# Ledger of designs, part 88: designed miniproteins, single chains, continued (4)

Each design is a single chain, and the fold is of that chain. pLDDT is the mean over its residues in the fold that is shown.

## One batch from the design tools (miniprotein)

Design m15042
Fold by ESMFold2-Fast:
Structure m15042 (fold): chain A 81 residues (1-81)
Amino acid sequence: SMEEIYKEIAELAEKALRSKDREERFKQLEEIAKKIKEYIPELEELANKILELARDPNATPAEVFEALREALLAIKELLDK
């Protein structure tokens, strides 16, 4: 269900933001982008933004947080449909 996808993405987002290791954070952000592209194709542009931040060694925690917040809010709006 979309609610389960939202919960999975939210859990991965929390883990990504808590991760101290860049490789571990990359894996979590890549998994988030993959899930969005597979299950919520209308948000593909947000998934690509998250993936670009995951691959950017200069991405700040604030930029990652904002991208994840934007994605989760967009998914939540779809749940309220």
Scores: mean pLDDT 82

Design m15043
Fold by ESMFold2-Fast:
Structure m15043 (fold): chain A 58 residues (1-58)
Amino acid sequence: SLNTQLNQRIMDIAKNDASPAEIESEIAELEKARQTSPDKQTLENAIISLKMLLRRKG
């Protein structure tokens, strides 16, 4: 499912200690996808998770 794929992607980003720029790039791609997706809520949840991860990095 999209939810499973997004959760795995977020975990991989966290595990690989992605840079703030990489996290911001992923957020931008998900925000673009949210505009045309029927599953806007799943994408919004993923965006929130990535924004929380970005805040933890400072």
Scores: mean pLDDT 83

Design m15044
Fold by ESMFold2-Fast:
Structure m15044 (fold): chain A 90 residues (1-90)
Amino acid sequence: SAALAAIRAQMLADFGINSTLTPAQQAQLAAIDDRIAAIVAQIDAYDKQLADALKNKDKEKQKEYLAKIAALVGELIKATIERKEILLAA
């Protein structure tokens, strides 16, 4: 598939870039990866709370959790851009 080929090509490019990273750049990359993992865990937690709010037909909680998820998705996008900038600085 074209999508799978594109992902694989990006991973190989990232791997090639990563091989030239200094220890300081590797530490920055690890810190961003930890931050991304924390954001993903928060999204997963709110998604579970949203599922409960949907079962209970609690529209106020549904709106609240959707807004929190949207904000976290925005932070995830920013973190992935920062990660890419670190890799491109290699």
Scores: mean pLDDT 78

Design m15045
Fold by ESMFold2-Fast:
Parts: C-alpha cells; structure tokens; sequence
Structure m15045 (fold): chain A 80 residues (1-80)
C-alpha cells in the first residue's frame, strides 16, 4: 500500500539509493516505482520513491490521499 511504501522510505532515508535506480530519468524511475508496487516489492518501491523526491517530483501528485505524510517525507529527504 502507499502507506507501507512511505513508512519503508522513512526507514531508508540514511541508506544510499542503489546506482541502478539513481541513474534513471524521472520517467524511468516512475516506471520502476509502478513495477515494484505491482510486484509488492515495497523495498524497491521505497528506493524509487526517494529517488523521485531527490529529482524534484512532488509525492502529493503520486499519493494525493496521503498529502501530509508525503510532505513530511519530502522535507526529510531535502534536509539530507
């Protein structure tokens, strides 16, 4: 679920994003997120999500029902 992905992303804040994800464009990273979500791979989904935030994507556009949680995660990533 989106909530589990956001919680996993908070746990991974201090972990380096894997090179195979960090080198992707925004569109390719969004595709990787969708594939990982479909596979219920919340670890990879969280890493793709963190990569999207670092690339300047707004999470509230991805998870409009979790706007406050998304904004808190974005702030934490930008403070790293």
Amino acid sequence: SPEEILKMAEKLLNEPIPKHISVLSVDRTATALLIAMGMKDFYTAAQALLALIRKGVSLSDLFPQLKEESERLEKKVKEL
Scores: mean pLDDT 77

Design m15046
Fold by ESMFold2-Fast:
Structure m15046 (fold): chain A 81 residues (1-81)
Amino acid sequence: SLLEEANKEIDKALEYEQKGIQFESQKNYEEAAEYYLRAAKHYEKAGDLYEQAGNPALSKKAREKAEKLREKAKELKEKAK
């Protein structure tokens, strides 16, 4: 189902987000930013799938998470320069 596919995308996003957190804690800001961007792509995909499944609240939460991770990645890329 679309809902099951969306949940699998959230699981992938969480795995990449955790890797981003690990690299950030090590001050590897370039790697952290890359993983946060990968996580954001999966959260965006989940948001699209939740919307198609008729779950607008979950769609909004997933998209908001993606936006926050993109902003965080931008900030970390500036620190890596």
Scores: mean pLDDT 90

Design m15047
Fold by ESMFold2-Fast:
Structure m15047 (fold): chain A 69 residues (1-69)
Amino acid sequence: SLEGLKKVAEKLGLYREGDSEEELLKRIVSHRHSVEELQKAFPISRAEAQKIIDERDAKRLAELAKKYK
């Protein structure tokens, strides 16, 4: 939902008022995240967060944003 993605984007400091669900998702997956930012936004381990960053796994990041909205 838009409200769910807004909450994720707000936790990551990426939210802009008036953003669509698609725009928020694109910004979340394109941003260079830290391990702490990913753990703040999603209920994942440090190892999983580091793997997402190291592999630049946009697909996994998009799945997390949709799942934990």
Scores: mean pLDDT 76

Design m15048
Fold by ESMFold2-Fast:
Structure m15048 (fold): chain A 74 residues (1-74)
Amino acid sequence: SELEELEKEAKELLAETNKKIAATDDPEEIRKIYEETIEKLKEMAKKSKDPEAAEYLLLMAELVRHELRELLES
């Protein structure tokens, strides 16, 4: 299903994001990596033909945004 394919794609994107974050100590680069991940998830949602898949991707984008906010407030 499209939901299963996009869920897998989102998980792979998040794993790649985590690898990039682990590879840098620069706060500006970390912020940029999070912002790029959020935008990619939103773009995937916009292109999705399945409303359920789009909702899942937007929820993932909000979770990543929340993690970035927590990081900046620590």
Scores: mean pLDDT 83

Design m15049
Fold by ESMFold2-Fast:
Structure m15049 (fold): chain A 69 residues (1-69)
Amino acid sequence: MPSEQEVKDAIQKANNSKKLSDKEIDDLSQQVYDYSKRRLLEAGWDPEMADEIAESLGLMLRSVLKIAN
């Protein structure tokens, strides 16, 4: 059995060798925006508020992925 530290090191190495492109980051952020907006609208949220929340979620994911990559 590998140690927990060896497993973490292996995951980190795999993650570092497969960096997302800017396009992949933008595509994922857009998918989160589209999904979140649709779900909020289906839940009966105001369209303007749904758009603002969905945009914030997409931008947050984009920022996190760019920092992590």
Scores: mean pLDDT 72

Design m15050
Fold by ESMFold2-Fast:
Structure m15050 (fold): chain A 70 residues (1-70)
Amino acid sequence: MAIELSERGFEAAREDLKLSHGLEPKNKEEVIEAYEKILAENPERTELLREIGRELRAIGDEFEQELKES
C-alpha cells in the first residue's frame, strides 16, 4: 500500500530527523528523501524507519476505526 504521511506523522518524523540527524526537512517529500538516504547509507536504520512506520500506521488505523465507530 502507498504510505502517506499525515501532518502529525510528518511532524513526528521531522522532529526525529532533527534530533537524531540534525536535519530539518520542510515538507513530506523531504522527510521521505531523508529517510531513503539514511537507509541507503546505513541499512541498520531500517529498524528505526520500521518503528516510525508502525506508529504512523497505528495512528491511521485508529483514525479509520473511530470514523467507522461513529
Scores: mean pLDDT 63

Design m15051
Fold by ESMFold2-Fast:
Structure m15051 (fold): chain A 87 residues (1-87)
Amino acid sequence: SVEDEIKKIIEEYVKKAIEYYKKGDYKSARNEILSMIVEVGKLAYENKIPPEEMAKLVIELLNSIKELPEDFKELAIKMVRFMAGLP
């Protein structure tokens, strides 16, 4: 399903982001999250999923990833909301 594809994309990019974060490379960590948002956004557009609904799904999946540091998770969620045009 599209939701399974989105979950795999999120897990792949978040894994890379966490690796960069642990090394202190915060710029590369943020860039992995940005790339995730772009790739997920493209998949949403191709499947006619509204940005608001996609943002909700991404946020729920980010909250399910136990290995994601809390401060970095909060930043990632803010980036997702901003890119989707949400407050």
Scores: mean pLDDT 86

Design m15052
Fold by ESMFold2-Fast:
Structure m15052 (fold): chain A 71 residues (1-71)
Amino acid sequence: SDELVAVLHEVVKAINAGDLEKAEEIVERLREEHPDDEAWQRVALAGEALIAEAKGDEEEAQRLLQEAEGA
């Protein structure tokens, strides 16, 4: 959906700007606002994976991506 894509795009923009704190805040808000929505939870997991990768934690990034695919 357009909203899911737009939010993931905002996470990517924050990461590209080097603002990992903002990226993490966006993901945290998604979890709070959409706790029972599987599609939004997948986007939150994907966002967390991108943040982990930006921090250099490739193992955590892969774990989160696999969880997002299985959610």
Scores: mean pLDDT 81

Design m15053
Fold by ESMFold2-Fast:
Structure m15053 (fold): chain A 85 residues (1-85)
Amino acid sequence: MSEAELKSAAQDLVDKYDKNGDGTLSKDELKAALVTLLKKAGLPSSISEAGLDAAFDKYDKNGDGTLSKDEAVDVLAGLLLMAGL
């Protein structure tokens, strides 16, 4: 998949996991979206979990436990690219 295709797929899932419509994702919602993308790509769901924790902490600089949709899309797309997509 191209980076643009990965970002498009990540955006669709981010929108689905943003259940309250506030434009942010919790770490748990982001993990669920990542697992869904990995399964669709035919990859093991555990392959990027350590990378997700590091990436979330990097973007969650204020420690509020949430990421914006744009940050969540970038994290998901980046982890999938690192996983060999």
Scores: mean pLDDT 70

Design m15054
Fold by ESMFold2-Fast:
Structure m15054 (fold): chain A 58 residues (1-58)
Amino acid sequence: SELENKLELVVKEIYSKYGDKKDSASIDSLTRDYWRLVLEAMAEGKEDLPLKVEVKVI
């Protein structure tokens, strides 16, 4: 689905951007915060998620 494609792109961008600069703990924390946001969006029936690490859901 569109949501699944967006999630995959965001996760890939997080690791691509931070994988070389941050340790795994930092990446884990960032990913955990993102997944919490995803769960909240799903509970509200939203599908509009960020495609870039620096871009946030409006």
Scores: mean pLDDT 57

Design m15055
Fold by ESMFold2-Fast:
Structure m15055 (fold): chain A 92 residues (1-92)
Amino acid sequence: NQALNDDINKLPSKEKKLLEAIANYSQNKFKYSKTLSYLIAGRVLDVVIDGVGESQAIVVLQNYLVDEEDAQELINFAKKFVAENPELIPER
């Protein structure tokens, strides 16, 4: 998808690395599509960077047919990845 690739390439390098790590985990672990995995990554980053409630993010992901357990595992993965790579957290 050209439009998706173009949008990803416009992201700041730290945000791009975080987004790509979560999206790749989604694609490899759960076999979600590239487009859905980047949408998932954005919603997961809302939790781990922007302080959105986990329950609210899970409900949004369920509307995209992501299983609740998959959504929780993706959030847990992102929290661990951020903890191991704190330099990738955007300064706010």
Scores: mean pLDDT 79

Design m15056
Fold by ESMFold2-Fast:
Structure m15056 (fold): chain A 61 residues (1-61)
Amino acid sequence: SIADQWEAFLDWLREHASSLSPAALERLREELRIAKERYPEVAPIVDEALAVLDATLAAQA
């Protein structure tokens, strides 16, 4: 299901976010904000992914 794909993405992101470049993290952050706007039903999992990205970007600053 689409929910299973989002959960798989979130698990992947939690494992790999620290290895991504700042440019890749910023691009993902922008794409996730767009996804949340278009698909409000996935907002809770998108918010978790955005929190991972925001924390990773802050740690790299």
Scores: mean pLDDT 83

Design m15057
Fold by ESMFold2-Fast:
Structure m15057 (fold): chain A 88 residues (1-88)
Amino acid sequence: NISEKIREKVEELFKKLKEDPNNEEVREELARLVAESTREGVIEAAEKLYATIPNEEERKEGLEKTRKMAEEFAKEVYEEVLEKLRNL
């Protein structure tokens, strides 16, 4: 399961950050992983939800808009997580 593997990787990176709080590469990797998992989770949930909508055109439009929003949101999550990790 991708979600379980992502959680495990996040826990590993947090452990490394506790051992070396100044490791910028670990901070960047952790921020990226959180952002990517957020994007993928939103898209996966949207795909399942939109599959239940009767109108095919509405499904396609809604999914496309959600994918674009998820990508923008992931960028914001990356920057916020990275900033918070630097301030720990």
Scores: mean pLDDT 81

Design m15058
Fold by ESMFold2-Fast:
Structure m15058 (fold): chain A 72 residues (1-72)
Amino acid sequence: EEEERQAAAERLLAILKEAVDTGYVSDEQAREGGEAARRMSPEDVAQANATVGPLGAERHRALGAEKRAASA
């Protein structure tokens, strides 16, 4: 069980980091991420999101700034 939880945590982090790098998550990645999160505790899921959240926020901010510049 602990090994399965560890594997799930690693898989979720990998999916989240890939989503940050690409700015996109596929339906398949969302399904796998959701399944991994379901095997983890809410605290572990929160920690994983907190780990990649700042990276995702920075990428999102950059994309938002680009869209605003194009619309201005």
Scores: mean pLDDT 68

Design m15059
Fold by ESMFold2-Fast:
Structure m15059 (fold): chain A 75 residues (1-75)
Amino acid sequence: EEEAARRIQEAVREAVKDVPGVLDVSATVLGDTAIVYIDAESEEAGQRAYEAAKPVAERTAKELGLKDVIVRVRV
């Protein structure tokens, strides 16, 4: 679980590296569900980060055998 969380976190951080206004990215795994938190300075930055992160988080979670992914943006 900890390894899966780290891999998802790294993949999402890479996916949003070019999105201005992203303050932090963290991930945790609860059972078969991955939860990704994106801290953004604005709603616009958060929306852009979510759009970039969601497909990468879903793909990485699927590769790791997880059943679900939740991406949450905090402003």
Scores: mean pLDDT 83

Design m15060
Fold by ESMFold2-Fast:
Structure m15060 (fold): chain A 78 residues (1-78)
Amino acid sequence: SSFRQSVLDRAKRLIDRQLEYAEKNPEVREQIIEELRKRISTLPPEVAEEAEKYLEEGVKRLEKKLEEDRRKEELKKL
């Protein structure tokens, strides 16, 4: 339904913003991710499942990006 899609889209935008902040702020990164997981778990079940998948995929992309960016920067300095 359009309402479900609206709620999911808002959740995805929140996830994107919070993960961007987590990328820039290593000291609070784990706390932000944990708080996002807890917040998403309170959504309606169908929306929660898709939002949780989006969050976990976003976390995985962030981890890979940070690792690759670090490797690329080191190689460019040589």
Scores: mean pLDDT 83

Design m15061
Fold by ESMFold2-Fast:
Structure m15061 (fold): chain A 67 residues (1-67)
Amino acid sequence: MKVKMTEEDKKDLERTVENLLKRGYITPEEAEEILNIDYINDAISKLIAAVMRKIGEELEEEIRRRR
């Protein structure tokens, strides 16, 4: 089912993206990509993928740092 984002949906997505950007979970490039998506389901999927990638990278770096 395609759900096109409303102005409010885009605003909520922007706030979520900015919070994740502030915490370093996504890059500015990923933020721009997500905010340019018109469909809420696609935007959320991209956001989740970006966050999961960052968490994986952080875990790998932490393991290497402890050795």
Scores: mean pLDDT 77

Design m15062
Fold by ESMFold2-Fast:
Order: sequence, then structure tokens, then C-alpha cells
Structure m15062 (fold): chain A 81 residues (1-81)
Amino acid sequence: SSRVEQARGLVRSYGRRAADEGTQEARDRAVGEIMRTAYLLGVPLSVAVDALNELADELSGDEEGRRGAEVVRQIADDIAS
């Protein structure tokens, strides 16, 4: 698999975990983990932002998922800033 595919998978896993935990500390950890992953795999942060926005769209399909989607979008925004 390409490094981009690997990065996307890891980013989605970090985002999903932060959404499930629902804390500010979990969000901050996810941002750090994602930034480190992008650096180590040599992929642009835009790849991480795209993967997170795709995950947020998938999670927002129901009312329970909306809170998780909001957390994931906040992580994407933190990285894009």
C-alpha cells in the first residue's frame, strides 16, 4: 500500500478514537498523533484533513454520530490552522 493510504487509515483511527472518548485531552492527543504520523510517513497535512472530513461525513449519518463528527471536524480544523 502507498504511504498515503497508510496515513489515511491511521488518521481515521486516531480521529475515531478521539470521537469515542469525547474529551479535550483526547482531541489534543489525536492532533499530536496525526501530525507525527504525517511527518513520519512524509505526507502533506491536507491528506490528514481530507481523511478526517471524510470520517466526519460518515459519522454524521445519525444523531448519535453527530457529536463524534463535530469532534473529528474540530481536529481537522486544528490541523488545517
Scores: mean pLDDT 86

Design m15063
Fold by ESMFold2-Fast:
Structure m15063 (fold): chain A 70 residues (1-70)
Amino acid sequence: SMEEIEKKAEELFDEAVKKIRETSNPEERQKIIKEFIEKLKELGVPGDLGAIYLVRLIAEDTEVWIEKER
């Protein structure tokens, strides 16, 4: 069901956020983001929901980038 897909997507998102927050290297974070998108596509997440998750993950990546400049 869509609800089950959303639950799995949220679990994947939580794992990706954890990896992003612990990864200082921007190239490695980009790989994490790409892998996350691929997993969402494999799971069959619709584009609108996938876009929301992508924006949320980019926000997390941006926080790490800002922290490195401070």
Scores: mean pLDDT 84

Design m15064
Fold by ESMFold2-Fast:
Structure m15064 (fold): chain A 87 residues (1-87)
Amino acid sequence: MRSLAEIVAEVDALVERVRSMSTEEAVAATRAFAEGLFTEPEEHADHGLEYLVVRLRRLAAEDPSLAAKAEAMIATLQELAAKHKAE
């Protein structure tokens, strides 16, 4: 089981990697991260999802050219979270 600090570090690393990725690659990386996160306890998964959304919104604010990529990643996270809770 990953600690909250490890999840935060993985989110920070993902946000930095997606700066140089295509939107398709960034969405795929986000999907893989979320699927792994859903194997964690619900409290850790929810914290990781919320923190990633906050970091992606900050990324879009700091670099508007990345806003479309960040929004695609956020939409992917929201879709996966809704599907996970429905199962």
Scores: mean pLDDT 81

Design m15065
Fold by ESMFold2-Fast:
Structure m15065 (fold): chain A 75 residues (1-75)
Amino acid sequence: SKAEIEKLLEKAKQFRKDAENNRKTAEINRELAKKTPGDPRKRASLETAASINEVGAAFSEKLAKEYEEKAKKLE
């Protein structure tokens, strides 16, 4: 039904927003790492956090695509 399609697309939009937020956080963490040359442990921690955020973004994008595909199958 149209309501089922709309519900799936709303979930897809939420996951795409989560992916965007994760990518933005990763960029912030990389910029902070570049600004901390005197603290190698803090720099490494920020780089690790950025990598975790990128993995999270990829996972959220995968879920968004799965919900978009489910919506298309109901068309």
Scores: mean pLDDT 89

Design m15066
Fold by ESMFold2-Fast:
Structure m15066 (fold): chain A 88 residues (1-88)
Amino acid sequence: SSEVLEEIHEEAVKINELLAKDPNDPKIQEEIIKIIEEMKEKASKAFPEKKEEIEELAKKAIEAIKNNDTEKAEEYLNKFIEVVEEAA
């Protein structure tokens, strides 16, 4: 769905804004994790054939955030967006 893809893009922009503020702030990390989980739920529901790949990439992105690995978090989030774009 075009609408779900647009929402995923908007949530990705919000994550990038939060990462630009202070990626090591636990409150910012919690907010980013919440957004990733919301993106995962929306994308998995919209694109059930990609559910496993979407869930694995979201999990890896969340683990990277928890480990303060901004580069890996951005890598996994970009792959997540690519999978959603391919499915849309």
Scores: mean pLDDT 85

Design m15067
Fold by ESMFold2-Fast:
Formats: structure tokens, C-alpha cells, sequence
Structure m15067 (fold): chain A 63 residues (1-63)
């Protein structure tokens, strides 16, 4: 699976930046849970917890 393509779809669906979306996708690919990836995106990406959770859920479905 192309992680950058997944990140582009996540960014498009949620409105978050490509860099934050790619971070979420890479964390999930490294074996973190969607909840863990969402927590990192919220703290490091400056996005709301709800948006981070939705982004991680979409990324997990596309992986």
C-alpha cells in the first residue's frame, strides 16, 4: 500500500494537512492503534481530538 496515497485521501476527507495525515498513516503502519495515532496527531498536529480520531479511523480503513 502506498502510504502517501492513503495520507492524501485522509487529508482530503478530513481537511487536515498532508504532513499530519502522513504522520497518522506512518504510525498505523508501524503497528500503533488508531486511538494511539489519533492521540499523537492531536498533541503534535494541533488538530482537535475528534478530527484526529476520524482521520485515524479513515487511515486504518484504507491501509
Amino acid sequence: VDLEEVAREVAKATGISFKVALGIVRLLADGLSAEQAAAFAHKMGGISEEVARKAAEIAAELL
Scores: mean pLDDT 82

Design m15068
Fold by ESMFold2-Fast:
Structure m15068 (fold): chain A 67 residues (1-67)
Amino acid sequence: SIQEALSKLTPEEFEDMIELVKSLPEDTSDEEIAEILRKKYPEVFKGLSREELIELARELRALARGS
């Protein structure tokens, strides 16, 4: 599950991941974010489907953009 994959990240790795998403252009698609995450954290996300990774990317994008 997405929650199980995220639990594999250290607090520092999770913060780095959020900062990575924050650094991307605001018009970056959820699919592009998903591909970046898969390439940068292959061991963490190898168990997720493409659809699950895109869903995670959407959630991270929302979190990174804040209110």
Scores: mean pLDDT 79

Design m15069
Fold by ESMFold2-Fast:
Structure m15069 (fold): chain A 81 residues (1-81)
Amino acid sequence: PLTPDEKAFKEELNKELGLNLTDEQFQRLVNALMFAIALGEITIEGFARLAGLSVEQAKKVAEYLLKKRVFTPAELKILPE
């Protein structure tokens, strides 16, 4: 189950990026992001695979999270394929 803050952020992503993430899909995305940050670097394809998103959806999410300062390039470097 998502917290109220997590649900609010899921709805923000759905609205801003034109996604229709379920609570389960959002949890998978959060887990993928935390794993990627722990690694320090990941390919966009690898992130998409872990998050259960298309490569294009993963790019939009990564760009939005970077814009919102959820992570910085120093914390997580997204490598070209």
Scores: mean pLDDT 82

Design m15070
Fold by ESMFold2-Fast:
Structure m15070 (fold): chain A 80 residues (1-80)
Amino acid sequence: MRGQRVAQGVRLSRQGNQLFQQGNYQQAVQLYRQAIDLSRDHPGVSQMLRNLGDVYLQLGNTDLAQQYYQLSLQRQQQFD
């Protein structure tokens, strides 16, 4: 059961990447947030958080971008 949730999260993260590349930033945010929720214990969560930071930078919200970059760094350290 846990493996299926992580697989779903990774799939949603990849869909979020496609939407980000297409400039659909609001939809990318929603998919990244769902991916993070499903993949909480996965090492890839740090990259998902960084991608959220990038989306918020493109939306002009530098404060949220910095918060997600900091969370990404903290998560990366948990899996090193």
Scores: mean pLDDT 79

Design m15071
Fold by ESMFold2-Fast:
Structure m15071 (fold): chain A 92 residues (1-92)
Amino acid sequence: GEEGGRLALEGGLLAARGGYKSKNREALTDGIAGALSGIGAIFTGDPRSALSGGEAAYHGGKRALEKDPDNEDARRGLELGEQGRRAGREAL
């Protein structure tokens, strides 16, 4: 739960920054949601919060990359979000 939460938090923050730089409001919002769910997973140990946060970070990063393919923050947000999503799912 905690490891997945850390991945969702970092991925969410990177997806949010990628969304901000690409001027994609949906990616920014998804990244923020991923980061908040990641924080929740870290404090509660809940793998469902890690899964939800990882999925939000993954989708935010993916949307930012579709608008700006060279956005490194968006790519890293997607990668860390996928890892957080996977860690949360495996802990269920």
Scores: mean pLDDT 83

Design m15072
Fold by ESMFold2-Fast:
Structure m15072 (fold): chain A 78 residues (1-78)
Amino acid sequence: DRVQQLRSRLQQLEQQLSQLESQATTDDQRQQLRMLRSQLDYLRGLIDQAEQGDEVSLRVAERLIDQIEEEIQQMQQS
């Protein structure tokens, strides 16, 4: 189930973001993490709409989660 996969990925990203937040030492890092947190909140809303049968929200959620994963990965590699 694509929605179940998105929810599992969202949960993983929430954990990774929380770890990055605990390690943030600069204002730039804190600002980027606040933006990522807002994107995860938006993603959660899209997944909720996809669960109700909105195929457009499903496609948007899949694109957004890939983007967020890439940004988190880049922050972890610095």
Scores: mean pLDDT 86

Design m15073
Fold by ESMFold2-Fast:
Structure m15073 (fold): chain A 90 residues (1-90)
Amino acid sequence: DEEEKMIKAIIEESVKYVEQTVGKEAGEIFREVFEKKLKEGLKEVEDVILEARKIVAMVYEGYTAEEIEEVLKDEEKTEEILLKYSEKQE
């Protein structure tokens, strides 16, 4: 399934980026949080892309897996972190 391949590519590229930018432990945190989201029902490619961007931004700012789960419940804080991260990537 091409959609499943795309989702896997998004995860692997995000892990690579985090490992190269922040470190291997940060990549492990990203993978842990994201795999949990997939188990909770995250299946649509567009939702996967958006969620991956949010988690990458939080890991980049130094949040742990537990802290990321709490921050993701706060939509306003999540948007602020994502915006700051997007500005640094460009």
Scores: mean pLDDT 77

Design m15074
Fold by ESMFold2-Fast:
Structure m15074 (fold): chain A 99 residues (1-99)
Amino acid sequence: SREEEIERLSKRYNIPVSTLEEILEKYKIPLSTFEAVLDELALFPLVLGVNNRDFESPLVQKHLQRILDAAGEHPEAIVDLARAMGLPEEDIALIEKHI
C-alpha cells in the first residue's frame, strides 16, 4: 500500500513520515518519482566527495542531470527533499542553482 511504501522510505532515508506525506501532497508527486529522486540525492554527497567537491567536474554535472531526470515533471520538489534528507545547506544551494 501507499502507507507501507511511505513508511519504508521514512526508515530508509531517516525522514519523518509526516514530512514525506507533506512533500508528496504539496507537489502532487508520484511515489515512484519521489523514491527515484531520494535515491539520486542520497548519492550526491558521495559523488561530490569523490570529485573533491569540484562542482564543474563532469561526473558531478552528470549526477545533477540524473537528479533532474529522476524528478521528471517535479523539479520543484528536489530542494525540499534534499533538505528533508539532511543534506548540507551548501550542497542544497549547488543543486538549487542548477535545477
Scores: mean pLDDT 85

Design m15075
Fold by ESMFold2-Fast:
Structure m15075 (fold): chain A 70 residues (1-70)
Amino acid sequence: TIEERAEKLRKEAKEIKEEFLKKEEDEGMRENVEIELENLEKALDYAVKNKDEELLKTVEEYIKKKKEEL
């Protein structure tokens, strides 16, 4: 379901955030990572509420790209 996919993506986004924060020494960049996670969580909530599969797919691709950067 969309809800199950969104929960998996929320978990992956949090894990990716923690990995980036471990490597990042600049406070401004750390704040940007926090904002980015907040925006992803809002996008996932919107996708679930509105059954927006295209937005969910966009978030999946974004998370995959970020994971490859680690």
Scores: mean pLDDT 77

Design m15076
Fold by ESMFold2-Fast:
Structure m15076 (fold): chain A 66 residues (1-66)
Amino acid sequence: SREEMIEELRRMLEEANAPRVPDDEGLEAALDTTDWDLERAVALLAAGQGISPEALRRGEPQAHPA
């Protein structure tokens, strides 16, 4: 369902330690833009927040800044 996809997208961003997690409206807009492709939506939102696709693939927290 829509709610399940939005919640999953939010969870994926939180797991990636995104500095900002959009509200439901922002998450839905990202999903709509990517034709409800969770992987693509995560990449789109993560890029907007400065999270690299590499960090998402590794399943590790973003490296601590120097």
Scores: mean pLDDT 69

Design m15077
Fold by ESMFold2-Fast:
Structure m15077 (fold): chain A 75 residues (1-75)
Amino acid sequence: MERERLIEELERMARAAEALARKTGHPSFAEVAQRAREVAERVKANPDMPLEEVRQLLREVGELLNRALEEYSKA
């Protein structure tokens, strides 16, 4: 249950970044979308991955999205 929720959050971030990439054309959002997709697939492929590690990966993707938003705001 917890694991499925974290995977869903990663997939939501991927969709949000994909939408931003389409709207803005900014390459950083495409990179975030790709990273979020890759992390979600990795988590699905490794059911024995600790929840703490999944949360860490989710946090890293969130930080990457925040940096992309900062870069876009600065442009």
Scores: mean pLDDT 83

